# Designed miniproteins, single chains, continued (3), part 11

Each design is a single chain, and the fold is of that chain. pLDDT is the mean over its residues in the fold that is shown.

## One batch from the design tools (miniprotein)

Design m8351
Fold by ESMFold2-Fast:
Structure m8351 (fold): chain A 98 residues (1-98)
Amino acid sequence: IDPELRSRTLEEIVKFQKTVSEVMEKNEIPEEESKEIMKEISSTLRALFRGDAKAAVEHAERVKELVEKIKSYIDKDDYEKMMSEVEEVIEGLRELER
């Protein structure tokens, strides 16, 4: 794995995790959905640390699906920011998979 690309992707995941935390603080999101999102972010990080870029992509894609499910609970601007950041994470992980 390219160490520079891996470092950049890790930074994007950390940035996304911060955005998710901020959105959860501002909006009344159901506990089950919030827990599942955080679990899948954690799984993405663990897969990346193991060097399993394919598994990391699969978990990040699951995070995107979960963000789509909570769209009705959050502001449009927060939703668009989360979707943009998770798509950046997925793209970075896909480059690491190649």
Scores: mean pLDDT 83

Design m8352
Fold by ESMFold2-Fast:
Structure m8352 (fold): chain A 94 residues (1-94)
Amino acid sequence: AMDAKREELEKLIEELEEKAKEAEKEGRPVAAEYSRALAEALRRLMAGEDEDEIIEWLAKREVELEKIPYDVARASAEAFLELVKKKLEEAAKK
């Protein structure tokens, strides 16, 4: 059963949406939109989309929002998905 991994993904999505709301209230619209982009990347992962396509989409979105180089944005996106996968594997072990 993938129930434990799905529950962890749903929890992470909710945490990212709450961070977006806080950032918006604090007058940080770029941070709010980036947190929403991270939440959407997790929804795509939950839907079974290809990991490399999710990384590319997230990296391009970060470039649009923060105007950083694509290679830096891609490294950030890869690190985020690797951290998420590690959390999902830990959730699945219990």
Scores: mean pLDDT 83

Design m8353
Fold by ESMFold2-Fast:
Order: C-alpha cells, then structure tokens, then sequence
Structure m8353 (fold): chain A 99 residues (1-99)
C-alpha cells in the first residue's frame, strides 16, 4: 500500500512510502523532523528516515494501531484498538505500557 505524507499547511507531498500488508491508520512527523511514524491496522508501526524515506525500524504491537503522536522529548505514543497505550523511543523500543 502507498502512503503519502503531506505538508498540512501547503498540501504538498513531502514523502511517498510503501507499507506492507496493513492499511495506514495514522502518520506523524517527529518534532526534530528526522523520523516519520506510520501506523497500520495490522498492529505495525514503521519508522522512516524523513529525508531519505528509508525504513529505520518495524515495530509489532498486539492489535490494530489507532493513533500515533510524538512527544516533545522525541518519544512516540502509540494507541491500539484494545485501549492500551505504548511509548516508544526513537529506536522503536517500547519504554512504557499503559492500560
């Protein structure tokens, strides 16, 4: 599946990426502009380099991902359909789980 990352102010495509088997449910650019997080309904979060479009890390979570948001400290908050929240560092490691 192809995903387009669009500048919300200009509407221009910043990056086009292809993701695996899931449907894209959420996309978020990191505060430092270095990473793009792409979430899918098959429980995957893909971290891409925002300049090159290269896949940095694939993270598997239990259940469909419904939202992703970057914290000011560079950590990714991930919500899943079962009502859980996971906090990932910039390397895709789960550092906190909330129920």
Amino acid sequence: MKAKIVDPETGEVILEIEVGGGRVTAVALSPDGKLIAVATDDGKVYLYDAKTGELVKEVSLPGPVTAVVWDEDGKLRVATADGREYVLDENGNVVEERR
Scores: mean pLDDT 73

Design m8354
Fold by ESMFold2-Fast:
Structure m8354 (fold): chain A 68 residues (1-68)
Amino acid sequence: SVDEAFERERDDAIKAAEGSYEKALQYAKEGDIVTATNYSVAAALLYSLAGENEKAREVLKKTDEAIK
């Protein structure tokens, strides 16, 4: 059904966001600010598309904290 397709798309977006967030934190710890920022933005956008707006904000905040 259409609803099942949207549920799968949402779950896939969340999993992709989790992977990008993990990489954002890894590169932030390594001092690669540009790559860390790019992954954090990708993760935040994917979480927002999935309706997880609070997670999107958390990703940006936690990555910024890890860089600084």
Scores: mean pLDDT 84

Design m8355
Fold by ESMFold2-Fast:
Structure m8355 (fold): chain A 90 residues (1-90)
Amino acid sequence: SVEEVEKVVKEMAEKILEYLRNNKLSDEEKKTLEETGTLINEALDAFRDGDIEKALKLLDEAEKLAEKLPEELKEIVLEMIEKLREIIEK
């Protein structure tokens, strides 16, 4: 449901912000995080529009980009993507 998606986004965004308060990213890592966030937002827009195939494709692209993030941040972002994928595939 849309409400389940919004709850996951809020919870995971808080975890990402908490990581960023304690850790400095390089300019390249910051760009990767911003691009990954853009892909996730585009996936959620596609999901709200009923385009499940596009939403899942954009999450796959976000997952590949997230692999370039520092290990701890990567784990948080990949957890977010997996939780969103599970909701979208229902």
Scores: mean pLDDT 87

Design m8356
Fold by ESMFold2-Fast:
Structure m8356 (fold): chain A 76 residues (1-76)
Amino acid sequence: ALREQIEKLQKEVAEMEKYRSELVNETEALYQKLMETGEMGEEARKLKEDNEKYVAGIEGKVAALKSQIAEMESVL
């Protein structure tokens, strides 16, 4: 039971980390294009701000899950 719960939480963390990485990569790709043009468009700025907010939310959830996993592992 405990090991199965840890594995389930670890999978959730892995999926959230993957989604976070995809959002970060999308933001970086936009900034690379903006660096080539020397300016920041409004649409690119909005996408960056939205991605940063989503990333912050994911990071908070991941941190909470990692803390829970560590507590569960400490009693194994």
Scores: mean pLDDT 78

Design m8357
Fold by ESMFold2-Fast:
Structure m8357 (fold): chain A 77 residues (1-77)
Amino acid sequence: PAITPEEFKEALLEAGVPEDLAREVAKLWAEGKGWQALQLLVEKAGIELSEKVAEILKERGYDDLASMLERVIESHK
């Protein structure tokens, strides 16, 4: 199933993303601005923390979202 904005926010917080950033990313995701949400995450949280988010998403079974995030991370390397 697709991740809900609340589930995405919980994964971001588990990874150590600050609450304000996690809320903004989840809001963009809820608005259908998924690529903008992932770009904001990588730009503000950085590569290492974003890689931790991708790993948590994979562990929770959100493989498609994790792959999208990994593509954004790769564009910032």
Scores: mean pLDDT 85

Design m8358
Fold by ESMFold2-Fast:
Structure m8358 (fold): chain A 60 residues (1-60)
Amino acid sequence: MEFSSVGELLEHYGATLDGVLNDSFKAAIKKFQEEHGLPVDGKVDDATAAAIEALHAQLP
């Protein structure tokens, strides 16, 4: 009943809209991976996370 972990919080957010949010998120990750020359699997692995952080560090 308490959302003490990120996993529970994400599940709560997507209780009804989970599939839509997950599909959009995966599509964005895959596009990001393709543009960065990473394996296009839609998973946020260490390489994908590092690439996202590098881009975000350059955002205002």
Scores: mean pLDDT 58

Design m8359
Fold by ESMFold2-Fast:
Structure m8359 (fold): chain A 76 residues (1-76)
Amino acid sequence: SIEDLLRELEEAARAEDVERVRELVRQLVKAGATMTSRDARGRTVQEILTRALARSTDPEFTAALVEAARALRAPD
């Protein structure tokens, strides 16, 4: 489910796991998730990614989050 994928995304973002974030974003796009999709707590994808970006110190991880935001804003 999108809710399960978003929970995993928050966990991967907290761990700064670049590969896992990229994998989960691809799954979210396939599931039809967008920046406004909400997890079980009502947090949007945008909120999850914004928090991760604000805390990121790794350029590669930052790039993965930016790519995620782009893909989920316009999932074409």
Scores: mean pLDDT 80

Design m8360
Fold by ESMFold2-Fast:
Structure m8360 (fold): chain A 64 residues (1-64)
Amino acid sequence: VLDPGTKQAVELFMDDLGSTVPDKQVVGRIRDLFGDEAVPYALQYWQDKWTKEGVEDLKRAVTA
């Protein structure tokens, strides 16, 4: 389980990416900075944020 500080740091990192779809390089950086457990949290956070803002095509890119 990620601690609250790590979750906040991950959320700030993902916010900096904006609506840019996380690629393999971004996933690798998340893993290097925050650890393997942070990767699924970061991707879910990005998906939830941008799906709620109506970016359905980007949602499919993340989940496929």
Scores: mean pLDDT 71

Design m8361
Fold by ESMFold2-Fast:
Structure m8361 (fold): chain A 89 residues (1-89)
Amino acid sequence: SAMEKKIEELKEQLVEIIRKKYGEEVAELFRKAIDALLKGDKEQFEKLLEELERKSPEAASVVRAFYILTTKSKLSPADALAEIIEMLG
């Protein structure tokens, strides 16, 4: 759908920002953590977030911000991704 394409485009923009700031390995872990959240895979998300926090606490804080915006502030995934991109870029 058009919404799914929008989410994927925003996710890839955010992953590129993370890659430039923290490197490729951190960016790929970041991508996997966001994907797990988008799929509702809580166990995989928690495992990936723990690994990400060991490699980059700063990148892990960005994933936690996405989690808070989508779960506690109840923003759509697209709105949450756009908000984080604006804060980081």
Scores: mean pLDDT 88

Design m8362
Fold by ESMFold2-Fast:
Parts: structure tokens; sequence; C-alpha cells
Structure m8362 (fold): chain A 84 residues (1-84)
């Protein structure tokens, strides 16, 4: 399970990078998805959280297919950076 500090790092790094490819409204929606996935999966690894968030983004019509692919790449990079 990720520590509270690691969960905050996951949120912060994802938000920073997502803000480069999404509108402010889409960033808020993506952050809500991240918070929901974390709350539902308190014992998940960073990689498991990234996979679950990517799946939720793919199911959400607020994101284009191109944005979904970019967010999947961002989530994978963030997960890889959190703890070896």
Amino acid sequence: ALSPEQLEAFRARFRERAATVLSPEQVARAEAIVDEVIAENPDASARELAVRVARRVQEDPSFSPEQQALLQQILGAVAAELEA
C-alpha cells in the first residue's frame, strides 16, 4: 500500500502533467476520478492505481481518444516514478 505522502505525490504529479494536455474542467474531472479510485483501492500499488484510473478515463466521454492515450502514458510514468 502507498503511504499518504506517496498518494499525495501521485495526485500532484498526475495533476501537473494532466494540466498540460487537458482543459481546467477536464483536469478537475480527472482529479475526481483519481480521488475516487484511491478511496476505493486504499491498498493498491501505484501501478494498480494508474491502471484503474486509465480504465475510468477510457469510460468517461469527457476525454477524447487522444487525451485517453496521453493520460495513460502520464499515469504509467507517474507510477514508475513512485517507489522502485
Scores: mean pLDDT 86

Design m8363
Fold by ESMFold2-Fast:
Structure m8363 (fold): chain A 89 residues (1-89)
Amino acid sequence: VTAVAEVIGNTAIVAVTGGDGKLAAELKRKAEELTGGTAIAGVEGDTAYVSVEGGNAEHAAELAKFAVELSGGEAEVKVEGNVATATGK
C-alpha cells in the first residue's frame, strides 16, 4: 500500500492506492481531527482519497502515515518539497 500526500495552496490531499471505503472514512475523520476543518473523502476505482481545507505539510504527512498503518503496513515516510509519500514495505 502506498499513500501520496500533497499540499496545494491551503488544501491537504491524500491518495491511497489499494484503499477502500473504510479507509476513506477513517481518513476523513483523521483529517477533520487534525485540521478542525471539513474533509471530502471517497473511493475512485482502486484509490481512496481525502481532501481537507486548512491542511498543512505536517497534516499531509500524518495522514499518509495513518493511511499506511490502517492498511496493516509499517509506514516509511519520505518528504520531497510539498509531497509526502508513505509506503508499507
Scores: mean pLDDT 75

Design m8364
Fold by ESMFold2-Fast:
Structure m8364 (fold): chain A 99 residues (1-99)
Amino acid sequence: SDSEKIEQIRRIIEEMREMAEERITDPQVLAQLQKEFSQALGLLDDYANEKNPLLRLVYMLSISGTLYAILQMLRRVDPELAKEFEEKYEEILKLLREL
């Protein structure tokens, strides 16, 4: 169901946030990542509560863009963590496409 896929996306984003909190030592980078993760989770809530198909598409694209921004930040500061996040990002994109 759509609700199960949304819950799975949420779990993946929360797992990514936990990994970043454990591994990123720069407090400014960590604060920005935490902000971006909070934004992605908020957009996922907006998506879950939205009935308009066009607005749902906008939220999906915004979630994707926010997660891509996280990935690009990590590619500069922790390339190994970025590689792990790339796999999770691809899984989220697959789930979003199936909604």
Scores: mean pLDDT 89

Design m8365
Fold by ESMFold2-Fast:
Structure m8365 (fold): chain A 75 residues (1-75)
Amino acid sequence: MEEKKKKIEEELTKYLVSKGIPEEKAREIAELAARALEAREKGDLETARELERRAMLLFAEAAFGEEGVALAEAA
């Protein structure tokens, strides 16, 4: 489980960096997304949703700035 999670984090981080997201932000987003997937696999939908929301907000901030965060928060 931990190895699979780490692989997902590494692959997603590389993908996000290739799309122009700063490495530090890409790592944070990837870590939250991997944790959300793990929570969903365990049936913890509340934790998964919270982690997914936080990953989305960080992505919106990194990709679109303050306006992106406002749009993501409204969704």
Scores: mean pLDDT 75

Design m8366
Fold by ESMFold2-Fast:
Structure m8366 (fold): chain A 70 residues (1-70)
Amino acid sequence: SSRIQALQAMIAANEAAIATLQAHIAELRSQGDSVRNQLLIGLLEMVISSSKFLREKLQAQVAKLQAEEA
């Protein structure tokens, strides 16, 4: 359905955003173990955790809609 397709597009966009944040963390880790880098990594990991939570909710909604269409 168009609704499922829209939700899948949102999930894809969310995964791309998570991948970008993970790349930034990897770059920060490559720069060394300074307290400032550790703090920034921690903050980015919190944002990733929130984004993953949203992704799981979107995936659950897709699964529910697919079950209702079966």
Scores: mean pLDDT 87

Design m8367
Fold by ESMFold2-Fast:
Structure m8367 (fold): chain A 66 residues (1-66)
Amino acid sequence: ELTEEQKEKLREEEKRLREKYEAHQAAVGDDRAFHDELMEEGYKFVAEILGVSVQELRDMAAGKLD
């Protein structure tokens, strides 16, 4: 039920977060806490766009407990 606009914003946000994560990895190495923080930030951003809660978005995206 996602609109085309929402799907585009989701793909752009994923690419942005991935690039930011890779830049951080190159600078300091593996940092799970930083990755988790970026994922939380991404979910909050996307949930706001979709008009749903972060938890609901996580369940929808994964189709499971995640």
Scores: mean pLDDT 72

Design m8368
Fold by ESMFold2-Fast:
Structure m8368 (fold): chain A 99 residues (1-99)
Amino acid sequence: MEKIEEDLRRIEELIREFVIATENGDDVAAERYRDEILEIVRKLLESLGASEEEIQRVIEMVDEQLTMARELSKKNPIHGQMLAELTYEAVKEYLRSLA
């Protein structure tokens, strides 16, 4: 049960780096952090026995929300950060519900 907490902490760290990269206009770094987040989420869902359909649904949701956070950050960095943080909280609650 403690194993997912280490991966959740890594996702939280990557989301913070994603927000920083986005605020700095570093699209390459932001996309790299997004890809790392999606990979960790996929592996966690697979390890918890989620179906491929559910994995794809969650991955698409996270990708959409992080893309929206990046676009919002261009107009309002605070709103972009809030959306990225809300995305983390939703992923965390979902993964904990499966563990």
Scores: mean pLDDT 84

Design m8369
Fold by ESMFold2-Fast:
Structure m8369 (fold): chain A 93 residues (1-93)
Amino acid sequence: MLAEERAALARLAETARELAEELEREGKLELAERLRELADRLLALQGGPLVEQARVVAEALLLKAEEYAPDEETIKEIREKIEKELKEVEELA
């Protein structure tokens, strides 16, 4: 149901915000800002295929986040956490 998809998107957005807060505490402010932007864009999605739109938005912002990541390990951990939540959203489609 659409309500379940919306709940899954809210969980994905919450994960992005929690990661942003951790990164901000570590002084990685630009990377944290990219994750907050991801959360905001996910919550702003309306109509159409929400799951497909969420994946496109996440992939685009993760590519931008790579430019601000201090190392590949950091971006890999972020990508793995976001991809895990995305798969849960996709299972509802």
Scores: mean pLDDT 76

Design m8370
Fold by ESMFold2-Fast:
Structure m8370 (fold): chain A 77 residues (1-77)
Amino acid sequence: SRAREEEELREGMERFRPAIETHLAELPASIQARARDPAAAAEELERKLEEGVAQGIFTPYEVELARRVIEYLRSLA
């Protein structure tokens, strides 16, 4: 169910939060400040994630978790 998927995502974020935040901190501070605009935040995060994957700065697990965060942000829009 969606609620179970959200619970698993939250647990995953807690476990990998420091690594994800470290990588995301290399992105513009605007992303961190876009909590009030989930759709725009999701689009910008997806673009930066794809750029970072091409540059090899993310692991496959971090990419998967970030993709789920993007989907969650889009669900709020």
Scores: mean pLDDT 65

Design m8371
Fold by ESMFold2-Fast:
Parts: sequence; structure tokens; C-alpha cells
Structure m8371 (fold): chain A 73 residues (1-73)
Amino acid sequence: MKKIEETVEKLAKKYGLSEDMKRALAYGALKQANGEPINLQELARWAGTSVATVRRLLTEIAKELGLELKTTR
């Protein structure tokens, strides 16, 4: 959990992300750590951004944490 939050915070500082974006990405990363699929459209809505942006940021987080990015249909 803390490692996920630290990775999200690092990206937030790098890209100037909002608190809503940070919260959404932390939730998405936690689901990935548990092997659960993410609905990127709903997560993008929570984050106040596009599906493409959320996918890109979650892919970067997954790479940093050694996790697999899984999405729902």
C-alpha cells in the first residue's frame, strides 16, 4: 500500500497531477496489486481525465511496481 502511494506521489510531482487523479491512480494500482481487473473508463471519470491518460499512467505505475495491468471489457 505505502509503496503504491509513494509511486503515485512521485508521478503526481513529475506530471502535476490533481488530488482526484492521485486517488484514482492509487485505487487502480491497488486493484492491479491484488490481480483484479480495472474498468479504465470509470477510473478516468473518477480522475477527471481521459482513458488514454489513465492507461498511460497506470502502465507506468505497473512497470515501476512490477505489476500486470489488467482491464475489464
Scores: mean pLDDT 78

Design m8372
Fold by ESMFold2-Fast:
Structure m8372 (fold): chain A 84 residues (1-84)
Amino acid sequence: SAADLHRQILALWDEALRALRAGDYDGVLAQLERIYALAKESGSEELVRAVASQIVGAAPVLARSANKEAVRRLVGDAMEIISK
C-alpha cells in the first residue's frame, strides 16, 4: 500500500540520519539510493520529485562519500528530475 511504502521510506530516512550522525557518508549514500529506487518503483511522479529534491539538498553531504561515481549518478539523476 502507499502507507506501507511511506513507512518504509521514513524508516530508510531515519537510517540515513543515523549514518550521518556517525559520519558514515557511504551509509547515507546507500540509504538514499534505496529511497530513490523505492520512489521510482512506486510509479508516483510526486514522490519521485520529492525524493529527488531531498537528494539534491543532500549533495554536500553525499560529496563526502568515497564512491564518487555513485554520488555523481544519483545527484545527476535527481537534478534531471527536478529540472523537468
Scores: mean pLDDT 87

Design m8373
Fold by ESMFold2-Fast:
Structure m8373 (fold): chain A 74 residues (1-74)
Amino acid sequence: SNIEKAKQIGQQAYDDTLARLRPLVDEGRLSEEQARLSAQYSGYDAMSKELEKNGDTKTSEKYKKKADDIEKQV
């Protein structure tokens, strides 16, 4: 289903972002919470974009809102 594929893409974006930010966290240049929030943003943003590509605009908008809500926590 479109949602299952979007979840897989979102999880990959989350994992990739955490892996990229891990050296910064280990160096003390970024907090674990900041890395987690960045990863969550990347995951939701990726899900929204994948759902939009598949014409699932309503579900895409829900995940876009989740990403935007994370960004406001900065």
Scores: mean pLDDT 87

Design m8374
Fold by ESMFold2-Fast:
Structure m8374 (fold): chain A 101 residues (1-101)
Amino acid sequence: MKVAIIGAGGAGLGAAYALKKLNKEYTIFEALPRLGGQITLAMPEDKNILDYILEQINEHSPHQVESIYDLDELIENNETIETDDPNVADFLGGYKAGLNI
């Protein structure tokens, strides 16, 4: 199945990462010149979006995550990942939704 992702903001990017991990075909439709929307605007220019998300989780959560695979383990165990950044919460929501497609 080919999946269409509308907008490459936090939730859309989270879904894209999940679909990429599952080797599913997807297309992102984005009107902005930069992917990631508000997350990309908040990031330092030398960081990628995933590294930023993992750093925010590590700052606000007792769970230590070094990669997307550590994040998968937390989600699979239905552990609560706390964050003060709504963009990170949107990414996690989209990622979790994408894993359940």
Scores: mean pLDDT 60

Design m8375
Fold by ESMFold2-Fast:
Structure m8375 (fold): chain A 57 residues (1-57)
Amino acid sequence: EEERLKADREALEKYIERVKKNIQDIKTKNNSPGAKRRIERMEREIKAMKEGYEKLL
């Protein structure tokens, strides 16, 4: 079971890293209210995914 959690965590961390890079690019180019809401959603999604694994225990 820990093997699966470790593999899932690594995959999730890679995905989170990519999304964070995308968020930074959006922040640089788009400061509109719509862009800010999209960034907030993505940030909440990342946080929820990390917390989901932490709360599993």
Scores: mean pLDDT 72

Design m8376
Fold by ESMFold2-Fast:
Structure m8376 (fold): chain A 104 residues (1-104)
Amino acid sequence: SLSDILQLIGTVLRIIGLLEDMKLAIKKGDEKAFLAKLDELKVEIDRLVDLAKQTGDIDLAIKTLENALKTLQELKKEVADNPTLVAAIDDLIAYIQAKIEELK
């Protein structure tokens, strides 16, 4: 229970860090690094959802996912000229929206 809550908090912080890494990759023009961090973010989102179901901290998970959606929409605007990155971000946005619906 307490261990699960600490893991949940750690996962929230990792998601925030990955979004910041993705912003940095865009600033550097590093598409490969961006896509690698996006894949890692998807893994942490899955962990967040599982931990939220175990702890019952659904509201924290939904808020974290909604904040991630906002950041991804902002990043999508910054990469609007790159169809590969736009498609990858759109796929992740759809994935996160499905996870929010699963959690409600």
Scores: mean pLDDT 90

Design m8377
Fold by ESMFold2-Fast:
Structure m8377 (fold): chain A 83 residues (1-83)
Amino acid sequence: EEVEKEYERLKKEAGRLKAIAFTAQALNLAGVDAMELAGFSPEEVEREREQALADSQGTIDEANKRVKELLEEAEKRLKEAEA
């Protein structure tokens, strides 16, 4: 019924958020690689790579946090429906 549909919807949304975060990480790293190919200094490339990794980790951490929240909400609703 409705609870099962909401669980599947939240699970799908969680997967989507994870995919978006990983895509953003890949794009950030590709941008740093492009800087290296464009002849930016090694120091500039290293600084931007460190920043991109930090930003990517932050994005992934936030996505994982939101995924956890969505899954916990879905599980809570399922448990309440069973109780």
Scores: mean pLDDT 75

Design m8378
Fold by ESMFold2-Fast:
Structure m8378 (fold): chain A 106 residues (1-106)
Amino acid sequence: MEEKVKELVEKAREAIEKARQHLENGDYDKAIEYAREAVKLAEEAMKLDPRNLEALQVLGEAYILLAQVYEKKGDEEKSREARAKAQEVFDRIRALYEAMRAAGLA
C-alpha cells in the first residue's frame, strides 16, 4: 500500500512538471491534459491513504496549475472552479495539520 501511494505521488509530480512545460510553451491543451492526469493520480493516492499530506499537496498544486492554464485560455468559469477545488484541498491540509497538532498536545 505505502509503495503504491509513493508511486502515484511521484507520477503525479511528473505530470505536473510536464503540464508546466506545456504551459510555458503556450500549449494550453496539453498543459490541461497533464494537469488533469496529475489530479487523477493524486486522487487515487488519496483513496489509498486519505491522510497522505504529500498527495494532498500535489492535488492542490495540480488544481492551481489548471486554474492558471484556464485563465490563459480565457476560460474564467473553469479557472474559478479549479481555484475553488484548490482552496478545498488547502482547507483539508490545514485541518490535517490542526488535527495532528491537537493530537500532540497533551
Scores: mean pLDDT 86

Design m8379
Fold by ESMFold2-Fast:
Structure m8379 (fold): chain A 71 residues (1-71)
Amino acid sequence: RAGAGGMAGGGKGAYDTLHKAGYNDKEAREASEKKSPLAMKGAKEGAAASGGDADDENAFAGTKMAYRVGK
């Protein structure tokens, strides 16, 4: 099962990395859904920074959760 820390860190990392690259909220969400290399890199870095499992699935589960909370 995905760890809460890894999921939250992965979502935040992907979001922040895409925004730093000049993506807006909509573009960042679309890039994350398409599993773009930049979104994958940000998700893995965020999950690792949170001390959770840096598994691709756990990192991307967090990305979707972060976008749901960022209303």
Scores: mean pLDDT 59

Design m8380
Fold by ESMFold2-Fast:
Structure m8380 (fold): chain A 75 residues (1-75)
Amino acid sequence: MLPRLPQPEAEQRLRQQVDQIHQQGLEALKDPSQQQQYDQYVQQLETMARDQPPQISQLAQQKLQELEQAKQQLQ
């Protein structure tokens, strides 16, 4: 069994990181000069969706879908 002590803190930090990247992605999406930054945030969420535990992976996937929908609404 994996050590239980770091688990709650690590999961909470990862959830906060996903939320922060999503918020930064939405902000970058509103500014055409921030397209490169937007792409970087999308890539970070894709990495988290691939590499993180299921709870974090699912959250990252949901936030990616929300960013894609927001991008479509802008165009």
Scores: mean pLDDT 78

Design m8381
Fold by ESMFold2-Fast:
Structure m8381 (fold): chain A 59 residues (1-59)
Amino acid sequence: MDGVELDRVLAEIASLSKDPQIVVKAANAAIEAFDAGMTPEEALRKAKEVIKELEKQKK
């Protein structure tokens, strides 16, 4: 499996948050979703949920 789809999702995640710690946690969630056999769209959805939750905690 080429890492192209994962790289695309990770690049999009990096554009969604100004906080590098949030980006890292969201990226880890996307990687975990890919390891579980999820689609790129599902992995990105999971990462967006992580970003929203962590941004809510930061204010």
Scores: mean pLDDT 77

Design m8382
Fold by ESMFold2-Fast:
Structure m8382 (fold): chain A 73 residues (1-73)
Amino acid sequence: SWRELSEEEKKELLERLDKELAEAKEKYEEENPELYELAKRSAELLRKLLNAKTEEEKEEVLKEYKELVEEAE
């Protein structure tokens, strides 16, 4: 569970997320800016989720994620 992730594991996940976002920028920023915007928002939500320390904070992030998914349609 993400609740049990060490600070090192969180760092590795955030570094991977940053790399994937950079790749999305190179690939989609000019050709599909809406897709890149969704990628940025998804990455931001994942960062918030990984940094969340309470169930309440996690629930807030999940609510934002649901709103993002609804906007993507």
Scores: mean pLDDT 74

Design m8383
Fold by ESMFold2-Fast:
Structure m8383 (fold): chain A 69 residues (1-69)
Amino acid sequence: MSSIKSKADSLKKQGDDLYAAGDYKKAADLYSKALSLTPNDKEIQQNLAAALGKAGKPTEAKKVLDSIP
């Protein structure tokens, strides 16, 4: 569990760095990979939705938000 979460946190950080750089599409890809390791991580789901929205994919962003528990 801890090792998987550490990997997800690393991917999230890389996504955060890309989001800060304005590369929203790549940020969304990394957040999506992080979510595949921690499917119910609300913070990563919110960050993925934000990145998808900024990347011009509002339908995909809404789908991610609708999946938040």
Scores: mean pLDDT 80

Design m8384
Fold by ESMFold2-Fast:
Parts: sequence; C-alpha cells; structure tokens
Structure m8384 (fold): chain A 100 residues (1-100)
Amino acid sequence: SHMERLALITQLEIIAMVSELYVAGRKYPEEREFLEEVIDRIVEVSRKTDFSNRESLLEGLREIIAILEEGAKKTKNPEVKELLEANRRRFEELLAELEA
C-alpha cells in the first residue's frame, strides 16, 4: 500500500540521516557532542514510533522535524546547519505525502 511504502521510505531516510549526522560529528569534532544528542533524540523517536500505524508515523515525523529545526538553530557550523535543514525538508515532504 501507499502507507506501507511511505513507512519504509521514512525508516530508510532515518537510517541515512543518522549516518550523515554521525559522519558530520567525525568531520566537525566541535559539533560531535551536540550531534550525538541530536542522533539520540531521533533514535528515541524512531524506537517509540509504530511504523504500521498512520497516526504514530505522523507524530514521529513531526517530532523528527522539530528536532532538526531546533538543531539547525543551535548549531554554530554552517555546513551542519545546511545538513540539518536538508534533512528537515525531506521529512517535511514525507509528512505532506502522508497527510494527503
């Protein structure tokens, strides 16, 4: 179903994002602790999200978007800011498709 496809894409995008943020923390050691906290918050949202339930997936997407928006405001590194904003846009697109 369309819902199952969106749930799968969301899970894959979370994995890709966590990998990107981890690599960014290695590239920018001054941001590492901050990015580890962002990753931990995203992983916690992923663990509590029921990807088979539309309402749970909507809540999870909204929480991830909020984490990324807050992170982009707090980072002092412009490359880290762009990475967080790019990921926020991807999850906003997934949220829009799920709400359609």
Scores: mean pLDDT 91

Design m8385
Fold by ESMFold2-Fast:
Structure m8385 (fold): chain A 80 residues (1-80)
Amino acid sequence: ALPRPQEGDSVEMMKAIVAYLLHVYNQLADEEERQKIQQEVADALSRISQLEKEGRFEEAEAVLRELADKLIAKIKELEA
């Protein structure tokens, strides 16, 4: 029998997207901006991990989407 797809599959995909966006941001941002975003991302990922452990995958995905949107907005500001 194949393992049933986990409800967290979308969460894992969003984590990969956030990691990629963070990498792009860190290439554009200065040291102070990198330190600030690193702390914000770390805090968000800790919360997401707790939500996943509680089976609250929709809420975890929503936090990741919000984080991705913030990173995209910051990247666009730095590229302008």
Scores: mean pLDDT 78

